# Ledger of designs, part 45: designed miniproteins, single chains, continued (3)

Each design is a single chain, and the fold is of that chain. pLDDT is the mean over its residues in the fold that is shown.

## One batch from the design tools (miniprotein)

Design m9551
Fold by ESMFold2-Fast:
Structure m9551 (fold): chain A 87 residues (1-87)
Amino acid sequence: SKDDLLKEIEKLVKETDLPEEVKKKILEIIRQIRSKKHLSPEQAAQEFVTKAMEIADESKDEEVKKKVLELIKKVGEVAKRFAKESE
């Protein structure tokens, strides 16, 4: 389900060693996506990746940028697992 996907993404964000301000911004993206009841799990994952990529691109801290990009990659892997479980 979309909620299960978003819960797993939220767990990954919380477990990632990011500055609290960056974590708060990413968690807010998850809250906004969760409120959009019309989105499929795939669309929710795609919107998360798009918004998280914007945060990475705006980051001037190379270490923070790398960690956000690694988080995006992990989210992509989670989304693929949820897609396979739906087959």
Scores: mean pLDDT 80

Design m9552
Fold by ESMFold2-Fast:
Structure m9552 (fold): chain A 76 residues (1-76)
Amino acid sequence: MLERAEEYRRLSEEAARQGNWEETGRYTRLASLEAGASEETAESFSRAAEQLTRQGNWEGAGQVSRHGVEFGLRER
């Protein structure tokens, strides 16, 4: 459901701001899956958000998490 996907996206953004790349990746994956993304798509966005967070780019990580939700909704 979109509401739950958005909640996971918000948690991913919060984790990214804290520099917690593991939680950023986990919540980005969960947000994408909840929106309806395939496992492969969700893993791809998870890895991208994780790498951006490791680089200190929390805004980029948040954008990737948002794109994961958008792609999930399209795949559904």
Scores: mean pLDDT 84

Design m9553
Fold by ESMFold2-Fast:
Formats: C-alpha cells, structure tokens, sequence
Structure m9553 (fold): chain A 83 residues (1-83)
C-alpha cells in the first residue's frame, strides 16, 4: 500500500543516515522485486553498483560507484522511487 511504501522510504533514509548497513540491506531485500535488486547485499555489492550506475545515468546520483549503500546512494534511490 501507499502507507507501507512511505514507511519503507522513511525507514530506509533513517537506517542509511545512521550508517546501519544491515538495516538498509534488510529493508531493500523486503522490496527487492520492486527495486530490481537480485539478492543479498553486503558492504559492497554488484547489485548496488548497477543501481548507482542507473541513478547516475538518470542524474539522481553524482557520487562514486562503489557498491555501498551510503546516505547519498539511498537519497538518490528514494528520489527515484518517488517518481
């Protein structure tokens, strides 16, 4: 539902800003199908690198393609998800 999606976005941003990569991974895995993620995320992930490349191509992300779900990557993802 829309309420579930709004809560997901809030939780995702909060976890990322706290540097809680485990919480970010768990939240993203729960929505993996909707986000195009293919599996388990860690400190560095090919799925996250592919996401960063897509966000950079769309002009939503200008940071490094490092495969890490840092605050800037999550902010860009949240912007993309709100489209």
Amino acid sequence: SNESFQQFVVDLKKAAKAGDQEAVEQLLLSRARELGYEGTLGESSDAVRDLQLRLKKEGLYDGPVDGLLGPETVEALVKDLKK
Scores: mean pLDDT 70

Design m9554
Fold by ESMFold2-Fast:
Structure m9554 (fold): chain A 90 residues (1-90)
Amino acid sequence: MEEAIEKIAEEFREKELANGVSEEQAEKGAELIRAAGLGDRERALELARELVEEARRQGEDIADEEVEEIAEKVVERAEGLVEKAVKHLL
């Protein structure tokens, strides 16, 4: 199962880089997928909050009270990606 999660994280990273996302942001997204896939929800939420704060620093109009809601949605999306890919690979 960890090998499947790692493959998903690497494929996500490669696709993000191909779409012009920075190396740093692509790596953080891959780490989020790894955490979500391993069931480390607290770590996944920490990484999601960091990604949301980075988006705010880059000019996204995100209010302080919206950060937690957006972070939760990011984690849910990562969990969904892992579930779909694990079923496809297994």
Scores: mean pLDDT 77

Design m9555
Fold by ESMFold2-Fast:
Formats: C-alpha cells, sequence, structure tokens
Structure m9555 (fold): chain A 75 residues (1-75)
C-alpha cells in the first residue's frame, strides 16, 4: 500500500504543476480557474492518499506547496 502510492501521488502533482506553470505563463489570469480545479481534484487526491495511508494533513501540505509554486509562476 505503502510508499509506492504516496510517491505516485507526489509525482502526479509534480507533473500537473509543470503543465499548469506552462499554462499560467501564457495566461496568468487563469490562476483562479486553476485553483478551482485543484479544489475539485483534492477529493480524488484525498481518496488515493488515504488508501496509501497518508493523512489529510499531508494532503493539505502537498496542496499548499503546489498552490504556492503556481502563484510564484504568476507573480
Amino acid sequence: MEEKIREAVEKALERIKEELKRLLKDDPETLKYVLEQIEEGKEELLKRAIEAGMSEEEIEEFTEAFIEDLRETVE
């Protein structure tokens, strides 16, 4: 159950982040839309992470770091 799923979640977030950064460079005004999509996707991430033994706190930390990195791209 283990570390493999946790790493998969982290890797997925990193890939999504890279793709979103590209989009945000082209259209910074989409940040609000991106944040809304992250909020909707958080439920799916929660489900996967819980199956991997992650806590809601860990998911919150990952999500916050993800959002912060995206904001830095727009700034």
Scores: mean pLDDT 70

Design m9556
Fold by ESMFold2-Fast:
Structure m9556 (fold): chain A 55 residues (1-55)
Amino acid sequence: QPLTEEQKKAIVEKLRELYPDLTDEEIERMLAASDEEFYGLYGDIGVRALEKELA
């Protein structure tokens, strides 16, 4: 589904709360990304956080 800029910003703010290791560069990349790229980056962050907890 197409994401609005406001929706992307809200999701990114929630990700910052859940994953404090998110850098400003990663946040800017997500906000500038296409919808497909946004979902890919979201998934990558989730997997990275899970791997960190399992380590």
Scores: mean pLDDT 72

Design m9557
Fold by ESMFold2-Fast:
Structure m9557 (fold): chain A 69 residues (1-69)
Amino acid sequence: VDALFAEAAARYERGDTAGGKILEGEAYMRQQRYDEAIALFDEAMSIAPSSRARVLRSIAEQALAIRAR
């Protein structure tokens, strides 16, 4: 998971804020922190349209719904 945070930091340094937020969201998904992942994907989509962020957000929401049982 640390590798995803490192890549996200590299994306931010390159000015790819949306890409960086998507990678951070993926890192939180691996930690099963779906609420934090969803927030990051929402932020990424507010910066630039992204089918990747939308798909990952849907997966995170599904996982959160299962967890909330």
Scores: mean pLDDT 79

Design m9558
Fold by ESMFold2-Fast:
Structure m9558 (fold): chain A 63 residues (1-63)
Amino acid sequence: MREELEREVDEAMATMVATLAVRYPTDEPISPIMAEQIRAYLERNPDAPAEVKAALEAALARA
């Protein structure tokens, strides 16, 4: 189902970005494409785990 696929993509996105946020130094920016995908994920998943949201917001602050 399309809904199930969207859920899997969102979970993969959250995991990838959380991993990147840990890997990237504070002063290294992320790509514009990645920043756009992070914003879309946060808009669709306002109830995402606090740890994931914090990592995503930290990554966006460096973009």
Scores: mean pLDDT 65

Design m9559
Fold by ESMFold2-Fast:
Structure m9559 (fold): chain A 84 residues (1-84)
Amino acid sequence: SEEEKVLYMAAQLFYEREDEYDEETRRRVRRELAEKLGIKEEDLLFEGVINAGVIELELAVKKKYEELDELREKAEKLLEELLA
């Protein structure tokens, strides 16, 4: 679903920016993302990053750059909400 795509891309953004957050925030966001995706926290890095990469590649191959940009904007907004 689109909601799952946004969650995977939010997980990728979270790991790209992980060093910007304190340990408590990292644990909380990781837990919330894993719970929303219905996966184990220990699988979040692998499943999140790989699935986000697949989504980005599929949209890029189809030249759906506008859709990719929209998903990235939604993912960034979701991550900001989880960080609050």
Scores: mean pLDDT 86

Design m9560
Fold by ESMFold2-Fast:
Structure m9560 (fold): chain A 76 residues (1-76)
Amino acid sequence: DKEYEERLIERLRKLIEEFKKKLPELSKEEARLEAEILEGIIRLVLGVLKVVGASEETLRELEKLIEEVEELLKSL
């Protein structure tokens, strides 16, 4: 279901944006842990969607979200 995939991607984007908003209030250790958890969640979603045959567009968007979180983690 394309609509479900799009809603799922939007939910993950919102999680990343909420994480970015609270970054100034987190310790370095808390920020690293939350970023690692967020990356893990997105990687799990990517793995499941690959198995169920999600669209190439959806898979590419998830990979971009993973890269965004990895860059945030590297900046900490």
Scores: mean pLDDT 85

Design m9561
Fold by ESMFold2-Fast:
Structure m9561 (fold): chain A 85 residues (1-85)
Amino acid sequence: QFTQEDFNILAEELLKHFPEAKDKLPELKDILCKILVGRNYNVELAVNQLKLLSEEFSSFEEFVKRLKIETKDIDVPEECLNLNV
């Protein structure tokens, strides 16, 4: 199950590493949802994945490219459509 609170936790973690992502959250919504799905809705594991990737990439653009590659084969869950950004 996927909640607004879970999404907010992931978005907050992203913004800690890339403050510039704030204006791009609507475009990143599907990717963040896919990360949580890829971790079987485990928020702690999803947050840890974002932390590790943020340490690997100093560029927000390269970070987003990596997330798109890692989530390419994951379908966006229906619950994601009801989330506010």
Scores: mean pLDDT 80

Design m9562
Fold by ESMFold2-Fast:
Structure m9562 (fold): chain A 94 residues (1-94)
Amino acid sequence: MKKEAEELYEQGKKYLEEAKKNPSDSQAWADAFIYYKKALELGYEEAKKGLSELVDLMDKAPELTEEDIINFRLKVLKELGDEETAKEIEEHLK
């Protein structure tokens, strides 16, 4: 529903503002990305602009370390259910 996609987009904006206040908080960046991706999956075109802005802001945030970027990626993969990552985890735990 348009309303549902809009609500997800608004949550993404909320977490983006939180990440802008605390740029080293990889969880806030990840939550913003996750909600924008969910809104985009529901066809909310404005979420594409949100994702572009998010990436641009992360690139401009010198406080984000390699470890912060890794934590961001791990949270995104976990929440969005990346099958390839699930397979790699299973093989790694041998």
Scores: mean pLDDT 72

Design m9563
Fold by ESMFold2-Fast:
Parts: C-alpha cells; sequence; structure tokens
Structure m9563 (fold): chain A 86 residues (1-86)
C-alpha cells in the first residue's frame, strides 16, 4: 500500500465513521516501518479533519497489540452501534 492509497482508504473510512456518529478510533502503527512517521501524520491530519479522537499504538509488538486490544474493547460498544447504522 502506498501513502496515497492509505490516505484515500482512510479518508473514505473516517468519512463513513463520522456519518455513523463514531467519535473515537484506535489505530496500530508498525513503528519499525520506514514510513511510520508519514502514516502517523496522515492519521492525525484526517482524524482532525473529521473531528474524530485518535489513539495511536504500536501495532506489531506484543505490548502494543495488548494496548490496542484493550482500547478496542473500550471502543467496541460505539463501533457496534455504528455498524448497526451502516
Amino acid sequence: MTLEEFRETLERDLAALKAAGVKRVAAGIDTSDARAAEYREILEELAAKYDIELTIVEGVTAEGKAKYDAIMEELRPEYERAAALL
């Protein structure tokens, strides 16, 4: 996936989430990826554009995955409500 493809996909997804009333999202980033900084910047830019609160965690470490899973459990009721509206 290129940065442009990532931006286009993410913008589409965030627009849909905003339309469904979602206020918070969590994202995992592989910080060992050479483009991690660019992915983070795109996530922060688009989350701000769509007025969505963003939590970023390291996606590939066991510690980061555990943190991501904990946040996703907290956000699950909101995502389930959004999914029911879509």
Scores: mean pLDDT 73

Design m9564
Fold by ESMFold2-Fast:
Structure m9564 (fold): chain A 76 residues (1-76)
Amino acid sequence: DLVEKAKELAEKGLKEIKEGKKLLEKGTKEDILKGIGYILRGIGDLYEAHLLGEKNPEAREIAEKAAAEAGLTLKK
């Protein structure tokens, strides 16, 4: 089910981005590097959810809501 996969990817990506942002705020060198890694992984997961959304409108809604929650907007 594309919708279920999109939900899992959106939830995972959102959590990763939020965790990464909190690590960046801590300001240690290790936390900054770890935070960047989390953010990049989270963006990748959200992008995969977005690609599923190209094929399914419910999956698209899920991906867009997660991107907005993460502070990302896919507006062209």
Scores: mean pLDDT 81

Design m9565
Fold by ESMFold2-Fast:
Structure m9565 (fold): chain A 80 residues (1-80)
Amino acid sequence: EEVKQEILKVVGEAERLLKEADAATSPEQLREILAKMREVIEKLKELKKKADPETQYMIDNIIETLERKIAELEARLAAA
């Protein structure tokens, strides 16, 4: 139960960061969001170790979404 609550909290953090990324206008904001997204991925990887297979699958999908967004933001920073 506690593990499920922590997963929901971290998923909420991921969703908030995705929204903040869409609103970001400066390189400094993008770098801060990138750092936070990487932190969230590490938290999700640790939680995955304690999750059942169905939850692991959901976590993997969220990590993939975040990694794809990180690549997009890194490309935007390289172009700036």
Scores: mean pLDDT 83

Design m9566
Fold by ESMFold2-Fast:
Structure m9566 (fold): chain A 98 residues (1-98)
Amino acid sequence: ALPEYGAIWGVELSPDKQQLEEVGLIAREIAAREGLALVITNIDSGKIVFLSDSEEAARRAVERTVEEAKKMGIEVLKTYPISREEAEKLAAEVQKSL
């Protein structure tokens, strides 16, 4: 189970596995700089999710990740708010892959 967070936002990218690994590392660095509570990366599905007590911080992390993906030529499929239930499912999928 995930801790309670005020804001959860995600980005979905076109699945190029090698480039997505690089974007996933960049997303983690962005999350650290923005002081976000958690980031979930699912490289196989191209999904990156940011969890924060601040909606503005979560949105900024999404926007910065989109900018970096675009610089790498990666297609951004969507950006979206995510429910806690959906975030918990994504976290469980990542844990099963480890």
Scores: mean pLDDT 72

Design m9567
Fold by ESMFold2-Fast:
Structure m9567 (fold): chain A 84 residues (1-84)
Amino acid sequence: SKKKELEEKIKEVEKQIEELMKAMEETRKKTGTPLSEEREVFEEQMEKLILYYKDDKEVVEKVEELRKEVTEKMEKEEKERKEE
């Protein structure tokens, strides 16, 4: 089923993004990497995922949705840290 295959691809993308976020946090803790550089790495990886899944429009749409959600969350966390 094309729908089932699509759902499996979406789950794989969600896992890849989650693992990327965890790896970035670990790198920050070890190296003190600036949030701006972490965001650049995240955006680059998101663009690579979009390119990889370019023929699966629904997967691309989901990647862009998750990209926006994660980016907004990162910006909110940065703002909250600055206010503390």
Scores: mean pLDDT 76

Design m9568
Fold by ESMFold2-Fast:
Structure m9568 (fold): chain A 73 residues (1-73)
Amino acid sequence: GPVPDAPPGFKIRPATEEVKERFRELGRDIAERKGLTPEQVEKAAELGEKAGQAYIDGNLGEAALYFREMIEV
């Protein structure tokens, strides 16, 4: 049944992984709203994740380039 506390096998994810996943989901959502193919949706998600990683690393120029590529898919 549902576990009210952390489920078995639950791992506390670093905040960095959560940020990357959110950026990945953003890329996927944008591409899906454009009616793109599943392959293009996955490409946009990958670019979003890379933008998130660059943002975490403080490389805002690289993050901006990946965001642009993500939007242009």
Scores: mean pLDDT 75

Design m9569
Fold by ESMFold2-Fast:
Structure m9569 (fold): chain A 82 residues (1-82)
Amino acid sequence: SGAEVARQGGIEAARIVKETGDVEKGAEVARRAAEEAMRLGLTRDEAKEAMGEGLEEAVKELKLSDDEGQNAGLAALEGLGE
């Protein structure tokens, strides 16, 4: 589903930021996931919400620091064009 695509995009963006520190690389993954989720019928707000859920899940599971979490959030927003 589009929601699952967006959620996984948030998780992958957070993982990339944790492993590489590369916000731009995370943003590219988030952008592709958001575009696919919207192509599957999600609104931009629905894609943002689902991606945010994935990001919050990844912050907990991957034990991101506060700085890594902030950078993952920035990557997701940049991927959404914000």
Scores: mean pLDDT 86

Design m9570
Fold by ESMFold2-Fast:
Structure m9570 (fold): chain A 119 residues (1-119)
Amino acid sequence: MAAIEEAKAAARRSLAEARARVEADPAAEAGAGGEVTVLRTPEGRTLVAQGLAARVRDEASGGEVDLEARSVSRDGETVYAEVEVHVRGPLSPRQRRFLEGARALAAALGTELRETREE
């Protein structure tokens, strides 16, 4: 396997760990990072892989926003990233600010935010 594909697989596992931690947290607002994996390529480059998950629930409306992000950097520069949000129900002002943060994260990682909405 090419080192980048191994790093992407590590980022997916890291995201799964982060998601499990968020799902186990009963708080309306929860966030977690998964295990950080550092790989050295045969060319002497350093790859860093990580996933992150977060949730913001509005108990009054039942609305929920879930963030899932995974990235791989090479020598400190992002070479792979996926940032997704899943929105259920109506958005509170707090949830809208959280979405602004998700867009900022996607921009910082050099990717576009993917948004999925369910009512």
Scores: mean pLDDT 86

Design m9571
Fold by ESMFold2-Fast:
Structure m9571 (fold): chain A 74 residues (1-74)
Amino acid sequence: SAKVEELLKEAQELLDYAKNVLKDPEAIAKAQQAKDDVLLALGTLPAPEAIEKSTQILNDTKKYLEEVKKKKEE
């Protein structure tokens, strides 16, 4: 499914951002956990529920990474 591929791509992009741009151990751990949780949801839940849960995980992770970025800019 194109939507599943987009969610997996976004999870990887957030992890790559945490590793290569933020370089913060906690941010990397959070992004890795988000990728693992997205993979689990997509592998175990019905597609509508998997997409909804994955979207929430990725949105929560984005908010966390933005907060880490703001703290590093000060």
Scores: mean pLDDT 86

Design m9572
Fold by ESMFold2-Fast:
Structure m9572 (fold): chain A 83 residues (1-83)
Amino acid sequence: EAEERLTEEQLEELERLAREAEEAIRNKEDAEKVRELAERMAEIFREAGLEELAERILLLGEVLAKLLEGRYEEARAISEAVR
């Protein structure tokens, strides 16, 4: 499980970033903020050796950013590519 690989500090930072991402989406903030938060979370996962989770969070962040930008076709294409 991911929590077994993460330090307490890394886990707390991931929880904080996840909450910030949810709030950014809820408030329809800048799509780049969502991308930056996803990249930061992915960096923490990579530092912990969880590369697959890092790639997943980057893809999810990009899908959410495209949805915030109104780029629904691009968001759908990315989502379908990970089937």
Scores: mean pLDDT 78

Design m9573
Fold by ESMFold2-Fast:
Structure m9573 (fold): chain A 69 residues (1-69)
Amino acid sequence: ASGPETNGAAALLGGRNAAEAAEGEKAKRAFQYGVDGSRRAFAAPTEEEAARYAGEGGRKAAQAAGLSG
């Protein structure tokens, strides 16, 4: 089981890793999606919403970096 802190940390790490796999504007956007997902996860009122925001942030970060299709 993972709480908002774990979900937030996972989103941030995912965004950072995606950014490292890309360059320039793609890297910047990937990192930003990870940060946004992490911030929303930490502020979420429920565990389910925290996991959703973290997952959404990570997915968008991967897309921005070109890692998912």
Scores: mean pLDDT 73

Design m9574
Fold by ESMFold2-Fast:
Structure m9574 (fold): chain A 79 residues (1-79)
Amino acid sequence: MADRATQEAILAALETILAAFPPPAGTQPSPDAEAYVARIAALTATQSPYAAIFTLLDTVDDPAAVLLGMREHLRRALA
């Protein structure tokens, strides 16, 4: 599991990206959010949270659903 500082950095990056690129109304959060957050956390060992997020989004079919899912997962984990 990622440490709290890493999770907070990923959440801050996700909030910034979602504010700049809001998903379409009705977009459902990805159910695989925990796995995506774990992958982002692993990628932050070699790149920034922003670079890690964009690297992941290049590999997924629905970036908006993945972004929403990761944000909701991290908000719950850090509450």
Scores: mean pLDDT 81

Design m9575
Fold by ESMFold2-Fast:
Structure m9575 (fold): chain A 61 residues (1-61)
Amino acid sequence: MEEVKKKIDELQKEVDELNQQAEGYRMGGDLAKSERLAEEAKISQKQADDTIAKLLAELKA
């Protein structure tokens, strides 16, 4: 259970870092790079959510 929590925290940290970089580029006027990083953050968030759901299902099985 603790290992699962740490893995989830790591995934959330990666999403946060991508969102921060995207915002930085957006404020700097690099909209193309900002949009790309925002898309990667969205994909990473979905992967984190999917991973959490799978891990919880495996713990019940």
Scores: mean pLDDT 78

Design m9576
Fold by ESMFold2-Fast:
Structure m9576 (fold): chain A 107 residues (1-107)
Amino acid sequence: SELKEIALEIVDVAREILDIVGREYGDDPRFRALYEKLQELVRRLLEAIGNDAPKDEILEIIDQLLSVMEELLRLAKADPRVSPETIARLEELYRKMKELKEKAKKL
């Protein structure tokens, strides 16, 4: 379904964020906590699409992913160790996930 395709694109976006956070900031317990939340939500989203879960359930998981990304972006922006380039990339990924959610809502 088109919803499954959009959800898989959201998973790809989330996996890129996991790669950035895990590789560069995994030793910081605040980043690690958000990493673990994001990883669990990706697992839940994959399980939901695999089980043909209702659209509302899939959208709820996507909303939780966006919430975690928003917290992560706030943390990154407040941390002087995080480069402007990394912040710009995280902002781009957050925007892409928001756009994908809006596409999913219109189905």
Scores: mean pLDDT 87

Design m9577
Fold by ESMFold2-Fast:
Structure m9577 (fold): chain A 72 residues (1-72)
Amino acid sequence: SLVGQSIADFLADLSDEARATLRTLLGLRDSDTHFDEDHVRRLRQLQGMMGLPEDGVADAATRAALRRAFAG
């Protein structure tokens, strides 16, 4: 589960465009430093859109799919 993990660390490997898009899609606020249950619920929705299991876990498959989908 992403709950309690650093948002900045999660986004560090992504382009500026991908970071901006994911902040919007996951509902990240400027005051948010770590993932909560609402962010993870939105991640499950993104996993579904990408054809992945909606488990809310940022595993290697989820991270690779996010990099490909939002790289540009």
Scores: mean pLDDT 79

Design m9578
Fold by ESMFold2-Fast:
Structure m9578 (fold): chain A 59 residues (1-59)
Amino acid sequence: SAEEALAAARRAAEAFLAKGRAAGKDATATVEQRGDEAIVTGTVDGQTYVTRVSAESAA
């Protein structure tokens, strides 16, 4: 479901930010809902990473 995808995406964003902080780097992350999926966009050290998260990917 969209709610499960969003919950998984939020956890992924938090993990991304935690890793950036542990490495002493500035990191940002955003979460966008797209239907039954969520898109996590993370930026660290000038590089951007985009991950598509679904309820199935949360398992």
Scores: mean pLDDT 78

Design m9579
Fold by ESMFold2-Fast:
Structure m9579 (fold): chain A 100 residues (1-100)
Amino acid sequence: MDQLRQQIDQLDQQARDLHDRYRQIRQQRDNGQISDDQARSQFTDILRQSDGIYSQSRDVMSRLLQDPRTSRDDIRQADRVISTVGGTRAGARYMIRQVS
């Protein structure tokens, strides 16, 4: 169980850090601090990273559901990570269209 909990904790941190970067890039673009070309490049990188975190988080959720030692809190954390990174993916896709 420790390995799955450690993996989801790492993915949770990565998802939050990625969402914070998404928000920061959006704010910098809206304030004219970065060009549309720079914003597009950075949102494309965020989209790629969010796809990876999303896939890994779904794999961890699948493993948690197969482990009889899994708690309700473990499932709740994995679901929150999937939801957070899902939102970042949707936001990045939207912003890439806005700066293209």
Scores: mean pLDDT 88

Design m9580
Fold by ESMFold2-Fast:
Structure m9580 (fold): chain A 94 residues (1-94)
Amino acid sequence: MEIEELQKELEEFVEEALIRIAELVGVPGLAEELVEARRRGDLERAEELQAELETKLGELAKEEVFDEVKEIVAETQKKAKELLEKIKRLKEEG
């Protein structure tokens, strides 16, 4: 498998996880705008939207977190670690 395909899979998985988290937090439109901005290559807008999402998540980190949010985070970390290890191995192939 190509490194580019694994990076795309990782990015798509993270985007999906962000949408699911935003839905649970009650700001689904923010995550959708973030994904669209990233796909469009509007990095300035994407940074603004990501900062807003991170701010809301940071506020909730001081409260009881929904089990569903914890599940998504755990799934995302597991998948990201797996894909990063595959990418690392492919990069070491000379």
Scores: mean pLDDT 69

Design m9581
Fold by ESMFold2-Fast:
Structure m9581 (fold): chain A 61 residues (1-61)
Amino acid sequence: SMAAEAARNAANGAAAGAAVQQLFGVDETRSKAGGDAVAANPEAGASAASALQAARDAYGI
């Protein structure tokens, strides 16, 4: 639905922005900690991973 697509795009933008700032603006230890935290949190991790994958698909990366 359009509402689901809008929610996905909003989550996609938020996750992409956070990932870009964390991966490019912080050291390797911080980016690893962020990834580990997402992986350790199954309720939030799946949504964050899906948003990041959608961002990659949208940007072709």
Scores: mean pLDDT 54

Design m9582
Fold by ESMFold2-Fast:
Structure m9582 (fold): chain A 75 residues (1-75)
Amino acid sequence: SKREELLREIEALLRQEGFSQAEIDALSPEQREQMIQNYEDQRILQEIKERYPDKVLYPEESKKLAEEIRKEREE
């Protein structure tokens, strides 16, 4: 599944950062969901950063911009 592939990528990144398998396995389902969201949000945030370089992004503004970018990708 796409979700399982994303989790594998995240786990590989965590191992690269020095996390052990035991630490990765200790992540709650909620933490794993947050990590998937953060991973995708980071990709979107990178696109926002490219479109609006050197702008200060507040959480509410970032959410709105992320939603707009997701909409554009669907079109």
Scores: mean pLDDT 69

Design m9583
Fold by ESMFold2-Fast:
Structure m9583 (fold): chain A 75 residues (1-75)
Amino acid sequence: SEEIKLLEEAIEELKKKKAASKDPFVQQELDVRIKALEELKKVLEADVPDKDKKMQEIVDEALKKLKQIQLERLK
């Protein structure tokens, strides 16, 4: 309940930052972060036995996408 509230607040703050940004790379990075937090929220709400593994997979995929955006930014 408390963890879900913190995730909802974080998602809303990132959505505000995305709306305020005019930089396409910043918008892409914020989209990756928002989607990862939304997926983490769904896993926590579902309370599945393998939630720790699913959460780690979500984090790993998000970090991979963020690295890709940073590499594209340097080109």
Scores: mean pLDDT 84

Design m9584
Fold by ESMFold2-Fast:
Order: sequence, then structure tokens, then C-alpha cells
Structure m9584 (fold): chain A 120 residues (1-120)
Amino acid sequence: SLAEIEVAAANIALTLASEEGLPVEEAAERAVELIREAHDLTPAELERVREAARHGAELGALLRRFAERASPELVREAVALVSGLVTQGRYDEARALLERLLAAPSEEEQRALLAEAAAA
């Protein structure tokens, strides 16, 4: 389905930005090209894929920034929660979580935010 293709594009872009450190624009563009190679899409469908890839890339960049100062355990928890939200197309909630984590000054506050998000 188109929704499954959008989720795939977002997850590819997220991984490229978070794990490989590609700039948001490059991660999004590479994800779109990989999807285009595998699927014949209409212009309207391609635009939705570009939007999903952009969301994924932006979330990946935020995850990478969080990983620079957070413990590996907290990074794994954040990746799991964000990936779950991305799979559901809930990009705004994933972004809000990551922005709150980046604004949290202590590890204890980061743990509390992740526990709250996991309970929702």
C-alpha cells in the first residue's frame, strides 16, 4: 500500500540521518530515490513519499543529536519509541518526544519522558 511505502521511505531516511549522519536533505533525497527504484509511483504518490522521507530524515537528525549526549540505553529506548510512532505515521508525536528529550537537562528527566511516552 502507499502507506507502507511512505513508512518505508521515512524509516530509510531516519536511518541514513541518525546512523550515517547524512544531512536531512541528502537523507530524504536518497530515501526517495531508493523507493523510486523499487516502485512505480504517480506524481501525487511520489509527493507523499517525499513528505514521509523528509519527516524521517528530520527525526533521524534529532535522534543523532540525542545520541551525542545520552546513554546508549536511553538512545535505544528513544529509537524504539520513535520507530513505533513512525510506523503509525505519527511524525508530530515523534518529533515532540525528541524535542522534549533534547530540552531535558538531566538523565533522570530523560528517563521520565521515555517512561511517559512508553505508557501512552
Scores: mean pLDDT 89

Design m9585
Fold by ESMFold2-Fast:
Structure m9585 (fold): chain A 67 residues (1-67)
Amino acid sequence: AQADADKLGEVARTYVELRRAGKSREEIIAELQKKHGLSKDEAERFVDTLDRVIANGRATVAELRAA
């Protein structure tokens, strides 16, 4: 549980940094694989989850700016 929470936090931080840098979905997936040792399926699942949070979350602009 703690290891999963720590990994999710690090993946989310990397994702937000790459989004702020204007990286494409494909580049974000590649960097998550490289930096966090994720499979392509795992990286795609994380990106899809975070993209959904951004699309549905009004407060997510603050999250993107805070990372």
Scores: mean pLDDT 71

